# Ledger of designs, part 8: designed miniproteins, single chains, continued (4)

Each design is a single chain, and the fold is of that chain. pLDDT is the mean over its residues in the fold that is shown.

## One batch from the design tools (miniprotein)

Design m12245
Fold by ESMFold2-Fast:
Parts: C-alpha cells; sequence; structure tokens
Structure m12245 (fold): chain A 55 residues (1-55)
C-alpha cells in the first residue's frame, strides 16, 4: 500500500502543479497567487495525511 499511496500523491502533486501554472497564466496579482498556492499546499498535506492513515 505504501508504494501505491506514493504514486497517488505524485499524480495529485502533478495535477495541483498544473492548476497552479494555469492560475499564474490568468492573473498577475502576487497576493492572489500566494493565496492559491497556500490553498493547494494545504490540500496536498490533507491528502498525504489521509493516505498515511490507510497504511
Amino acid sequence: MEERARRILERIDAELDEQYAEFQKKTTDPEKIAEFKAQLDRAREKVRERLEALL
């Protein structure tokens, strides 16, 4: 399960990185960009915690 959890996290990280890149293309407001990045980082941590709890 640990290896499967890692692969899931890698896919989620790639998807969130893509969303971040798209957001940066649509806005030049550094505060909005920072807020969005923080939101994505919190989402990554939550997914990691949930997957770790399943191991």
Scores: mean pLDDT 78

Design m12246
Fold by ESMFold2-Fast:
Formats: C-alpha cells, structure tokens, sequence
Structure m12246 (fold): chain A 65 residues (1-65)
C-alpha cells in the first residue's frame, strides 16, 4: 500500500467515525454540518462512490423533518 492509499483509508475511517459520533450526539444541526463537511471532504479525496452515496443518503434523511 502506498502512502497515498494508506492516507485515503485513514481519512475515510476518520470521516465515518466523525459522522457516527455526531449522529450519537443528538444535536441535529451539528450532525447535518458534520455530514456536509464529510461529503465535501469525501469528494475532494476521491473516496469510493459507495462512501459518497452513504453520506448523501444520511444527509437527505437528516434534512427531512
């Protein structure tokens, strides 16, 4: 594994953790903000489409009231 590949895997894992923690916090505004940032970062890093789709799905679900 290259340094670049390893860094992408670490970044993906960190984003997934941040989103999970924010969801458990119970603060809806913070959760939505975290999802927006995670989605933008995932796209910037070129993460797998499955990860991008997952964050987009969570964001759409969180924004529905």
Amino acid sequence: MSEEELQREIDEALLLMEVAIAKRSGNKEEYIETLKKALERAKELGLPQSTIDYFEKLLKEAEKE
Scores: mean pLDDT 80

Design m12247
Fold by ESMFold2-Fast:
Parts: structure tokens; C-alpha cells; sequence
Structure m12247 (fold): chain A 79 residues (1-79)
């Protein structure tokens, strides 16, 4: 099944490019919509890369958000 192949490729890509654990990669892939899987199926290569970028972007946004909150808290604390 092509969808399963895409899931495996995305999981490997997330582990290699974003350094995610199996749990984190599986969690992000589980959040993918059917529309995103269909996009990757129809646009092999480009589509798979695009979906991988979106997953990495979501992870980076979460990390950036947490870092910003931590920095803001540290600045506000200031001692």
C-alpha cells in the first residue's frame, strides 16, 4: 500500500532530519490528515518532501514556542 510506504519514508525522514524518536515521529505522522497523504501520493517526490517539511515545521514551531516562553520568563524574572 502506497500510503504505508509514505508513512515509513516520512518517519525515517523525521528521525534523520529532525532527530525525532520513534514515538515523536509516529505522533506527528498520526496528526497528518488524509488530504496530506493524498497530496504525497499524487505528487511523489515533491509531495513527500512538502509533507516532511510541514511535519518538521510543526515540530520547530512547538520548540520555538517553548523556547520563546522560556526566554520571556527568564527576562521577566530578571532577578
Amino acid sequence: MEKEKIKEKLKEGLKKEAGLTDEEADELISKLSEEEFEYALKNKGEGEKEVLKKLIERRNEEISRMLREAVDAAIAKGK
Scores: mean pLDDT 74

Design m12248
Fold by ESMFold2-Fast:
Structure m12248 (fold): chain A 75 residues (1-75)
Amino acid sequence: SDAEREAIKAEIVKNMNKVLETHSDEVVEQASIALSALGGRPEEQAKLLKEVSKLSDEEAKKLLNEATRRALEER
């Protein structure tokens, strides 16, 4: 439903803002690349950002690189 899609978009924004506040610019750049690779998959975008927000910069970079690689392989 539209309400569910708006809720997911709000979660993406909230999770991305937390990453922007708590992580390095390098993590933020990698997150932007991963979100672009996951274009059209808002549930996966929201979940990825939520997991990234819980991790250290080093662990976040590893997760984001793997997510980007897998998303590109699925194209």
Scores: mean pLDDT 84

Design m12249
Fold by ESMFold2-Fast:
Structure m12249 (fold): chain A 104 residues (1-104)
Amino acid sequence: SIREKTLLLFRLMAERTGLWVSIRTLENRPELFEQAVEEALGEVDRAIETLEEAAKHDPSLKPLLEEMKALRDQLRANRDNRDKVIAILQRAIGILDEALKQLV
């Protein structure tokens, strides 16, 4: 339904904004590195939940969902490396941008 799609779009936009804030914190506030990574992991987990729901309605989103799950695992494995974390989160935003384009 239009209502269900609208709610998914708002959730994806909120998760995208959270990831963007995490990247900005990592770039500008090195003293908040650990907290920013933990918050980013939470945003990625929320994005996975939203993409799982979206993929039930649009199976073409499944590859983006699987890539986001792989990025979560990479984020956990590289959580002590600032530059790798930033690159992973930038790709996560890219996945959300692709999902938003497909849902509209």
Scores: mean pLDDT 89

Design m12250
Fold by ESMFold2-Fast:
Structure m12250 (fold): chain A 70 residues (1-70)
Amino acid sequence: EPTPVQRARERFPSGTMTVEEALAFLREEYPEVPEETLRRIVREADVDGDGTLTLDELAGAILQVERLLA
């Protein structure tokens, strides 16, 4: 079965997305997680602070969210 990371790769085939697109994706995948928590995780994943995430940065955010749900 596709993992959340695999779904992210399918949704963002260019390998990049805006912070808002990443946040929207995480809200869809993890509706049980508070928005404030997701915003903090996305902010941490945007290491260069330019408002754009790479797919690798989003994958890190996904893994962090899943760790919180364990």
Scores: mean pLDDT 80

Design m12251
Fold by ESMFold2-Fast:
Structure m12251 (fold): chain A 71 residues (1-71)
Amino acid sequence: SPLEALIAEAVAEFEANIEGMSEEEAMTLAAQLVADVAARAAALGASPEERRAAAIRVANAAMELMDKKLA
C-alpha cells in the first residue's frame, strides 16, 4: 500500500543516516521523519487513526535502530 511504502521509506532513510549521529541528532531526525510520514499520509487521504498508527510505527522502528546502532 502507499502508506506501507511511506513507512518503509522513512525507516530506511533513518537507518541510512543514523550511524555516527549523536542521540540528540538521531532523535531530531526521528521526529522529522515521523512528522513527514504523518503529513504525507494525510495527503494520501489517510484517517487520523491511520496517520497516528503510521507515526507510531516509524517512531518505534527509529527507537529500535537507535538502541541497536548507538548503544
Scores: mean pLDDT 86

Design m12252
Fold by ESMFold2-Fast:
Structure m12252 (fold): chain A 91 residues (1-91)
Amino acid sequence: DMVEHGVKSIDLIKKLLKENGIDIPVEEFDAEEYPEIVPFGGALLYVEIDGKVRNLGYFFLSSMPKSELIKLLKDPRVVKVLASDMPVIVA
């Protein structure tokens, strides 16, 4: 299975990081900053490029293969993840 239906996005991200030996901070998504996308299960990845932290955009976990998500999380430029507390809904 690519993604487990009904698992909270933040719990899925924490599990993948732990299982792959990746030690980066994971925080809950700020609903006040992104109210339009918070209802959808997903994550924001932050990367450091030339000493500056940038957001790579919002990733909907239900639409992404698990292998591709792990590949993104293993990128050494990734410094932080914010993840929704909303469950991943697999269609």
Scores: mean pLDDT 70

Design m12253
Fold by ESMFold2-Fast:
Structure m12253 (fold): chain A 84 residues (1-84)
Amino acid sequence: MSVEEAMKEVDELFEKMKEAIEKKDYRTAARYGIKVGVYFGLTYAERNASEEDVEKFREALIEILREEKAPESLIRLVEADSKA
């Protein structure tokens, strides 16, 4: 996947997240927000960081989601997206 293609997917997910927020569907918005964060972070890390740093980024995402009391199902989705 090129950076341009990845950014188009991130933009689409971000727009879906905004629509969910406007509809007050915060659970759906959080789900899209996680995917945006994963796609952005992984695309950036793949270009600029080691595989170890990609793992650290995923760990940081999971930690923040737990601190913000995100649903366990969403945390598990971030963990699953990390597997090749």
Scores: mean pLDDT 65

Design m12254
Fold by ESMFold2-Fast:
Structure m12254 (fold): chain A 74 residues (1-74)
Amino acid sequence: SVEEEIAKLKREIEELMKKLMQREATEEEVKRAFELIDKLKEIAEEEGNEKLVKSAENLRETLEELVRQRKAAE
């Protein structure tokens, strides 16, 4: 079901973001996290689920901020 696919995507995104926060994520895993968030937003838009669209946008902003902070820290 779409609901199960959404739940699975959210869990995979969360695991990748936890890895990034622990400084264990590779550049490939960071790229994968962005791709999964974009897929989540696409599904949310197709389903007309505005709350899920906002959730995906918030996840993307959080991921972008984490990447920016690590780059700034050098």
Scores: mean pLDDT 83

Design m12255
Fold by ESMFold2-Fast:
Structure m12255 (fold): chain A 61 residues (1-61)
Amino acid sequence: SQAEENTIYGLKSIADKYPELKPAAEKGIELIKEKSVGEGMQEAFRLVHAARKALEAAKKA
């Protein structure tokens, strides 16, 4: 679907620009491909969000 393609594209862009987020972004892409679109996208967003929060916390430390 277009939503699936857009999410994968966004995660690939994040992985390319932010190496610290690459593992979470790659895992999110795999979940989207392996699971149903709804379940995969929800888990992908949760993983990227958690990684982003960890990165922001590390910058403040």
Scores: mean pLDDT 73

Design m12256
Fold by ESMFold2-Fast:
Structure m12256 (fold): chain A 75 residues (1-75)
Amino acid sequence: AIRLPSRAEVEAMSKEELIELTLELARQEMRAQGWSEAEIEERLAALRERLERMSKEELVTYLESLLRTAARQQA
């Protein structure tokens, strides 16, 4: 089960920690959807490049949006 961090926890994380958390959430979602490991690796590589170009504030906003979507899907 994915533990959904609070906004305060997310804001306290480093940029690298935010990137790692975002990639782990994406990996778990893709595996749940039945993606192959090759497809997961390709998509995560592209996502990592995009996330590395973002500011910390943009990463927090992006992750917060993903967490809201995940919480809504579980309800």
Scores: mean pLDDT 75

Design m12257
Fold by ESMFold2-Fast:
Structure m12257 (fold): chain A 89 residues (1-89)
Amino acid sequence: SSEEKLEELEKLIEKIKEAKTVEEIEKEFKKALEIAREAGVPELEIEILEGLFLIRIGVAKVVGASMEEIREEAVKVMEQLKKLVEEHL
């Protein structure tokens, strides 16, 4: 259901906030992309958000950002993905 998809996305956002590694963040983000696909978000919009995620995390890693800062950047992209899912439900 629509409510269940939004609840699962919120759980993934919380998991990202507690993640200890970039690999854990990436794992939870990939699950969120699948929820967006199941919700009917167009593939182009999903690809744009995936690209934004990779750029934001890549830049953070290059500048030596802390895990807290990397988590904050990932959460910002997750919140944008959640809004897209809400629009397509």
Scores: mean pLDDT 87

Design m12258
Fold by ESMFold2-Fast:
Structure m12258 (fold): chain A 82 residues (1-82)
Amino acid sequence: VSEEQFDAEVYLALALIILGIAKIVYEKNKDKYPEQLSELIEKLEGLVRKAEEAARANDVETAKQYLDEAIKVSRELDKVVK
């Protein structure tokens, strides 16, 4: 296994952490913004699935792209609850 730089599995792990935090935020705020938060969580889950597929293929560039998109969605979620 290559360790020279971040591999696809590391980018997947970061995306999973982002999704986990987002789900906690959703559970805490779903009574105030149920539909809007649900849509953002579903989008994050889709991005994580694509990152999982990229990691299985050892596609570092694609896994990183899906992590970058997950970070953008997490920022949108943060704006909803503020």
Scores: mean pLDDT 79

Design m12259
Fold by ESMFold2-Fast:
Structure m12259 (fold): chain A 84 residues (1-84)
Amino acid sequence: SMDQQRAWLNKKAQELKNTYGQTELVDKGLAQAQAYLAQGKPLEAARIMEQTFVAAQLIANTVDASAHPSVIAGAEALIKEVNG
């Protein structure tokens, strides 16, 4: 059901925040994933959550901000997609 899928998205977002501490990024990703789910697009919702996971993991695991520019651009593109 959509309620079960929404519960899964919420649980995944909480796990990401607990593991990586990227609260604003994860919450924006969750909001966009929930918006896709409300449109009956569970594959797009899952894609946004996977992109959010990759972005949160990259940021949290990179103590020195010298990550490759293409990876940073990917994270910025995700943030723009979530915001606009």
Scores: mean pLDDT 73

Design m12260
Fold by ESMFold2-Fast:
Structure m12260 (fold): chain A 71 residues (1-71)
Amino acid sequence: SNIAALQRFLRSKGYQVGPVDGVFDDRTRKALALFLQDPRATAADIATVQRLLGLAVDGVADAATWAALRE
């Protein structure tokens, strides 16, 4: 699933996501929020996350990207 792919991506960047189960849980949300706040995150990395979440792909951590953290 796209969420499992997101969890694998965040784990590959060194973020703690818990189990890769395809569930958008608190650990996945925390890891995603930390990634979006990381000044080392590249535009290509943000674009990958946006694609996996089904958002517009612009490589910027915009309001729509942050809104994806809501359940």
Scores: mean pLDDT 76

Design m12261
Fold by ESMFold2-Fast:
Structure m12261 (fold): chain A 113 residues (1-113)
Amino acid sequence: GAAEGTVELAELLLKHIDKLSPRGKGVLLALADFAIDEARKSDSPYAKEVLEKAEQLREKLQAWIDENGDEEARRIHNELVELYKKDPEKAREEIAKRLQEELGKVISEALNE
């Protein structure tokens, strides 16, 4: 299901964080924040695993951004976090769209030797 796919995606992204664009990193940091918030409110049997993986992804993305001074990633993250606070549904749609359009290609390239 969707929760299982999220865990698999998070694990893949944790392995290939260095290959993500700045925009991709910002989108994923926002996704991690949303996943943490939603998992804490969820009664799903996958909620604990989603929470653990999302927290790991967030920590690694934040550490990389802090070390490398990625202003584009910070800007994208802030925009999506603000959108989520005002309109969670629209934020989910924007993240899904950006993941499909940008991060899906990066993930495919990361799997290709």
Scores: mean pLDDT 72

Design m12262
Fold by ESMFold2-Fast:
Structure m12262 (fold): chain A 89 residues (1-89)
Amino acid sequence: EELVEKLNKLDKEFLDAVIRGDFDRMKKLYAEGREYLKKLSPEVRAEIARRNADFLGLSDEEKERLAQLFAEDPEKGIEEIRKKVNEKL
């Protein structure tokens, strides 16, 4: 659960970096997020994806899709979230 809070904080910092156009910070936060996700179980990764989808204001359908993707392939899951963040700007 503490790891979930850390990932939520990283996601919020990533959004702030994107809004400010801070490319170097975005790269660093992306790398940190990947390291944390690899240490989690598939079930916990799915729950993190759902919380991130809620945080980003995504639809319930997209939320469940991200949850499945994060459980199966965390690298693709992070790329999908990154694309969704980019679309919201």
Scores: mean pLDDT 69

Design m12263
Fold by ESMFold2-Fast:
Structure m12263 (fold): chain A 97 residues (1-97)
Amino acid sequence: APSPVERIVDALLAQPIAEPVLVIPSMADLPDLLDIVPRPISLDIIRRMVEEGKITTPEELLAELETLLENLERVYGPDSPVTRAARALLEEARSRA
């Protein structure tokens, strides 16, 4: 049976708004990404961390989603569509945690 964090991640990935944020921000699209954010992360990386057992609690999952939102705010600004999508996903995760 899927763990609580696996169920939350699966619910986030089922949201249509998750598709634009799966691989963003990416070093392939932003060669200077490491100059902007010291720890690059994407929703796909978070999903992989859950699958690999590196994220085991809802608290750990929320912390990674918060880092993703902060990175997107720094790269694209707080009002970009991708940042708004990440914020909506974080609030959905909080409601399920």
Scores: mean pLDDT 80

Design m12264
Fold by ESMFold2-Fast:
Structure m12264 (fold): chain A 85 residues (1-85)
Amino acid sequence: SSGRQQSTQVMTGIDYSVSYGFRTGRDTGDIRMQQQVDQVGQQYTQGIRNAAQNYRDDVSRRMDQDYSGTGSSMSQRYSSLQQQQ
């Protein structure tokens, strides 16, 4: 939400650095340096993606089983509280 206020580059400083470096540094031919920066960025992105995917997969599995009581009570409470207005 708030769309315009958020910035992907700001959220991931590494991603911003990689994108900017590629646009200006690529023409110089420093491939090794560009690849190193890209690797660091991927590691951060991988961590976030993995956490999000694992959570979504767990929630989806609980819903599919139609048994919320059998699921993780702690996770269910936390999820409900975070989602409340």
Scores: mean pLDDT 54

Design m12265
Fold by ESMFold2-Fast:
Structure m12265 (fold): chain A 62 residues (1-62)
Amino acid sequence: SLERDIAAAMARMAISVIKMAEKVTQDDVKLLQRVREEAEKAGDKKAAEEVDKELEKVQKKL
């Protein structure tokens, strides 16, 4: 669905921006949590899992 495709695109864009960042912050954690919830609500489990992996990496860097 369009909603699922948009949620997946937003999740992957957020992940890409954060991966390219020189440093990570709590705002990055909040962003990833938000896009994860949207991906889950849209039914895109793969996008939600990709966000979960990035969340784990970001939390380890804080």
Scores: mean pLDDT 81

Design m12266
Fold by ESMFold2-Fast:
Structure m12266 (fold): chain A 76 residues (1-76)
Amino acid sequence: KEKEEKIKKYQALADGYEGAVDSYRKQIDEAERLAKESKDPEEQKKLRDSVEQGRKMADLFEEEAKKYREEAEKLK
């Protein structure tokens, strides 16, 4: 049953990272929309900076999710 526990652990980690990716992408979409609607250049720059940082984090978490998903599949 150790194998089953490892599979569950890796699936939980993958699910967690996938959830984080979804959250970041939703926040990125909202920030992009706000940046387009904003008439304040400073606010636009701050929002676009947040978008860029969020995309980098989403990409990293997506890679981690894929890695743990693959590890779980290898154990089956």
Scores: mean pLDDT 82

Design m12267
Fold by ESMFold2-Fast:
Structure m12267 (fold): chain A 88 residues (1-88)
Amino acid sequence: SEAEERLLLIYQQATYSINLRLNIVTKEDEEFKKEHPEETLPGDHIISGFLSSAPPSPETLARIEERIRETAEHIGAKEYTIEHIHLP
């Protein structure tokens, strides 16, 4: 779709990504984590929060992380991580 092509272009131009990963939201997630403590939850538990062509400044980064944290709290996530990825 056109939206998927636009997202792909944004991803291809980004050199930095900040993702919200929802580790535990439901009781099913808790059971999975208990059985697979070192494993990542399935991909549908990852929400991309920010894409950039350059690493953000520390001040901008702190604001972005705060907004992502607020999003996780609004979703009601019991356990989550904020992942920083340097894209090739």
Scores: mean pLDDT 67

Design m12268
Fold by ESMFold2-Fast:
Structure m12268 (fold): chain A 55 residues (1-55)
Amino acid sequence: KKKFKAVFDAPDAEGEHLQIKRGDVVEVLAEDGDFYIVQLGDKVGKVPKSLLEEV
C-alpha cells in the first residue's frame, strides 16, 4: 500500500529531505533506492525507508 507511518523524527528539511515527526502518516508517491518520495499535506520530499513503517 502507499501509506506509511513515521516511526522516528526525520532530520531537518534541507534540500531534498522532508521534515516529519514520529507518528505522521505519509503517502508514498515513489521509491528511490533507500528513500521514499512521500507527501505529507502539501509537502513532498525524500525520507529514508528506515524511518517509515507500513500502515
Scores: mean pLDDT 74

Design m12269
Fold by ESMFold2-Fast:
Structure m12269 (fold): chain A 68 residues (1-68)
Amino acid sequence: MTPEELILKASEYLKNGDKEKAIELLKEIMDRFGLTKQEIVDLVMALEAEGKITREQGLELIKLIESL
């Protein structure tokens, strides 16, 4: 599974109110793939630009990542 696919799963958790699961998954992505906060934010922005997540979902994910 790619970092992008896992970010989409984190977005689903956040949409369902599972903020704790979203945080745990985002931390796991950073640790497993060796990504910085900025790199994972860049991936979220790319997914939004490609229409795979909404603007609102992207903003919520970015806020969550910046708070880690």
Scores: mean pLDDT 85

Design m12270
Fold by ESMFold2-Fast:
Structure m12270 (fold): chain A 113 residues (1-113)
Amino acid sequence: TVRFAVDGIASGKPTERPVKPGEYAVYAENLTKSVTISNVSYENGKLKFDVTASAAGTVTVKLYDENGNLVDEKTFELAAGETKTVEFDAEPGKYKIEVTLGDVTSVKEVEVK
């Protein structure tokens, strides 16, 4: 069981939720943010994957090569629960996919042959 003080965390009136204490401190538009990378595939020089956001906001997707060099970047808006398919032109090799939604970052390392 992890409990932490919400003192000063809520900037407004908390939402009353008896089953999820974390929701008491946030409004509907400020839900716990997460971003998921799924359905990674590579075909004919295209690295393709799905990005799903748990909350509405601006999503930035960055593709890095095995040496940490930025290969490509895409920025788009997602609604809460929305999934967008992202495609990058990439040669076979090792890559790091970094997806940022506000202050939340999800990273996935992939190897394409």
Scores: mean pLDDT 70

Design m12271
Fold by ESMFold2-Fast:
Structure m12271 (fold): chain A 77 residues (1-77)
Amino acid sequence: DEASGQRSIALVRQAETDKVAAEREAAVRAAAEAAGLSEAEIQALVEQARRDAPGVAAELAKKSREDNRKRGEALKS
């Protein structure tokens, strides 16, 4: 059952990475378009966001869990 748990965790991590990648690509594109960058420059930034996505997803998940824990404790005080 631990092996089943490990597979579930891996699937959740992949889904979180995919979500972070999609959200970052959309945000980077919107910001670059607002800044008046060319399509070639926007594409380069989007590709960089894709390369960074796995590491960013892991850090955001860690920070989000810690922040949610702190807010939960404050609200229950």
Scores: mean pLDDT 70

Design m12272
Fold by ESMFold2-Fast:
Structure m12272 (fold): chain A 80 residues (1-80)
Amino acid sequence: MLSDEEVEKIIKEIKRDIAQIKALQAKLNDPSLSPEEKRQLAIQLTSLKIRVIGYIEELRLYAPEKEEEAEELLKELNAV
């Protein structure tokens, strides 16, 4: 089981990455971006989403008491 400090750190990392995903998603709506810039942003978004899913699964596996928080974070990720 993860320590309370490690659990807090993982949740903080997830929230940070979700905020970054939201920022990148907003940038994709910029009409001044070239097709190549949009493609690069889409690759970054996909990479960050995979990372966040990994952290959520780690949280579920090693801190099952945080299942409700993990579900909320996953819903927030899917809302982007």
Scores: mean pLDDT 83

Design m12273
Fold by ESMFold2-Fast:
Structure m12273 (fold): chain A 81 residues (1-81)
Amino acid sequence: SEEEIEKLLAQLKETRDEKELNALVKQIQDLVSEMVRDKVREAWLKNSSPEEMIELNKELTKEISELNKQVAEAVAKAKAG
């Protein structure tokens, strides 16, 4: 869920323990992968138009990019400390 991802991101920003950081990153990646697969599957099953699929792709790409940026920044900060 979005709330679960936000909670994990908050923990990721606060942690300085490398092992915990790696575990949190893995959990976030797994949740994101599940959400993406679910949204794509739902669109496919309801026989979405090409235009709807393009819009979904743009939306998911933006969300994934923003999330990856937050994760990368937290990881870089932990490794620099």
Scores: mean pLDDT 78

Design m12274
Fold by ESMFold2-Fast:
Structure m12274 (fold): chain A 85 residues (1-85)
Amino acid sequence: MKSWRERLEELVKRLKELKEQIEALKDTFDPVTYQALLEAIDRTIERLEKLLKENKLPSYGELFRFHSEVLAAERAVKEAQARAA
């Protein structure tokens, strides 16, 4: 099984990939929503990198929140890729 450190590193990598996808889809977002999504991703990456740097184990609540932020970003990308009917 992956260590908790490897899991946090994978979350950072995934959030950076999702940020690049959101930036590529910029024209499909309302400007306010676009900015809020990027700010949320950047704050989550900053928190994850701080935990990795300080070698601190996240709480179960924080780990749940990190996964929720990834799922929110993934949903935003999928919705942005949908064509208007």
Scores: mean pLDDT 82

Design m12275
Fold by ESMFold2-Fast:
Structure m12275 (fold): chain A 99 residues (1-99)
Amino acid sequence: SNVEELFKQGAKAFSEGKYEEAVELFEKVLEEEPENETALAMLLVAYLHTGKFEKAEEVIERAVKLELYSLLPLFAGIAEIAGKKELAEKLRKILEEKK
């Protein structure tokens, strides 16, 4: 499908360190598949690599609004590795509120 091809192109761009290109491709994937967990996770990492922290927080808010709470431990780990301690703590607090 077109979405499958966009995802493959995004994953390739991401693996090559082309984070701005990966962002554009994964945003297109999410227009078709808003709950695509892998695309959301890859978008978060790409925004953190490009220093677009406000956009990274928007990805997290998107996942929370979609009730994709299973993603939050992964997002907290990504934020911690990226040195974003406050963001990781915020994610852990959301998880505690959700059980």
Scores: mean pLDDT 83

Design m12276
Fold by ESMFold2-Fast:
Structure m12276 (fold): chain A 67 residues (1-67)
Amino acid sequence: MEKELEEKIKELGELAKKSNLDNAEKLRAAIAELRDALVNLSKPDGEKLAKEALEKAEKAIEEVKKS
């Protein structure tokens, strides 16, 4: 799980560098959720929240790539 979160954060970060301001802000919001999930992995529901953050990040990538 931790490795998946780190890889997704890196992917969104690289995409944000190449995106316009609106798309970059959307990607940064998803990165913030992924980072929060990473910090909270050891807490109750941490892994569930991490999976939800990963799903939201995938949707953000799809929306940005459509733009």
Scores: mean pLDDT 80

Design m12277
Fold by ESMFold2-Fast:
Structure m12277 (fold): chain A 96 residues (1-96)
Amino acid sequence: MKVDPSLLATREGVEDFFRYADLAKKEGDYLTALVLYALQVPELRQAVEQDPDNPYAWLALGRALKAIGRTEEAEKYFKKALELNPDDEFIKKEYE
């Protein structure tokens, strides 16, 4: 399924994209959260390929990968998001 580019154009869009996965994790349903984040990875990879200058698309890909335990890949993509928008405190917080 193709990601709507508007969902990843803003910080709010990234939070809305992960809303259900983040809610499941917060409620302690780690299995549902893991599955939801994992299912979003292919769509997010396509989003960064289509708009490589969008820092929030790279941030979203990093967040999903970190959630499924792909920490080294996540750090690489968080760094890419920061390179595109180095003064964004929201991106900096995810990189830490």
Scores: mean pLDDT 76

Design m12278
Fold by ESMFold2-Fast:
Structure m12278 (fold): chain A 78 residues (1-78)
Amino acid sequence: MALDELVEDILRQPLIEEVPTPKSVEEAVGLMTTYLFLLGVLLDARKQGIEVPQERIDSLERALREAEAQLEELKAKL
């Protein structure tokens, strides 16, 4: 799969409006890993000249920060 095809598949999905509330550290790590991967793909695409809406990047960065905050809250309860 070419990078442009992968970007098109990602952009076909709706914006991440709400991050699921993780019930465990494992679930929170899974969410962070997913958002980091998607963000990395979109940022790499922009470096290669592929047009990526800033709104999509901003949405993923917000989702990643929210998942990270939830992971820290879960760890603090241990």
Scores: mean pLDDT 78

Design m12279
Fold by ESMFold2-Fast:
Structure m12279 (fold): chain A 86 residues (1-86)
Amino acid sequence: MEKLREARKEAIEKIKNTKSVQEALDAALDILHRAVEELSDKPVPKTGSLVSAAEQLRKAGAPEEEVDRFLDELEKAITELVEKQK
């Protein structure tokens, strides 16, 4: 599942380079949306939540382990960004 792993790497990198939590979430959702479309091989509406995006990834055939890892890495990166804003 190379496309999902690449999307995860890109999302984490953008979050680390973002100064606000809202911009980080928006960037992560954009990357997740692209990953869903690539895995589904069809246009998919963009969702407004990480949970909905994760469900779309699972339905597109992404392994649960890869989806769970993606969410975990995103939560970690967002937490680190919040700590940086102290």
Scores: mean pLDDT 74

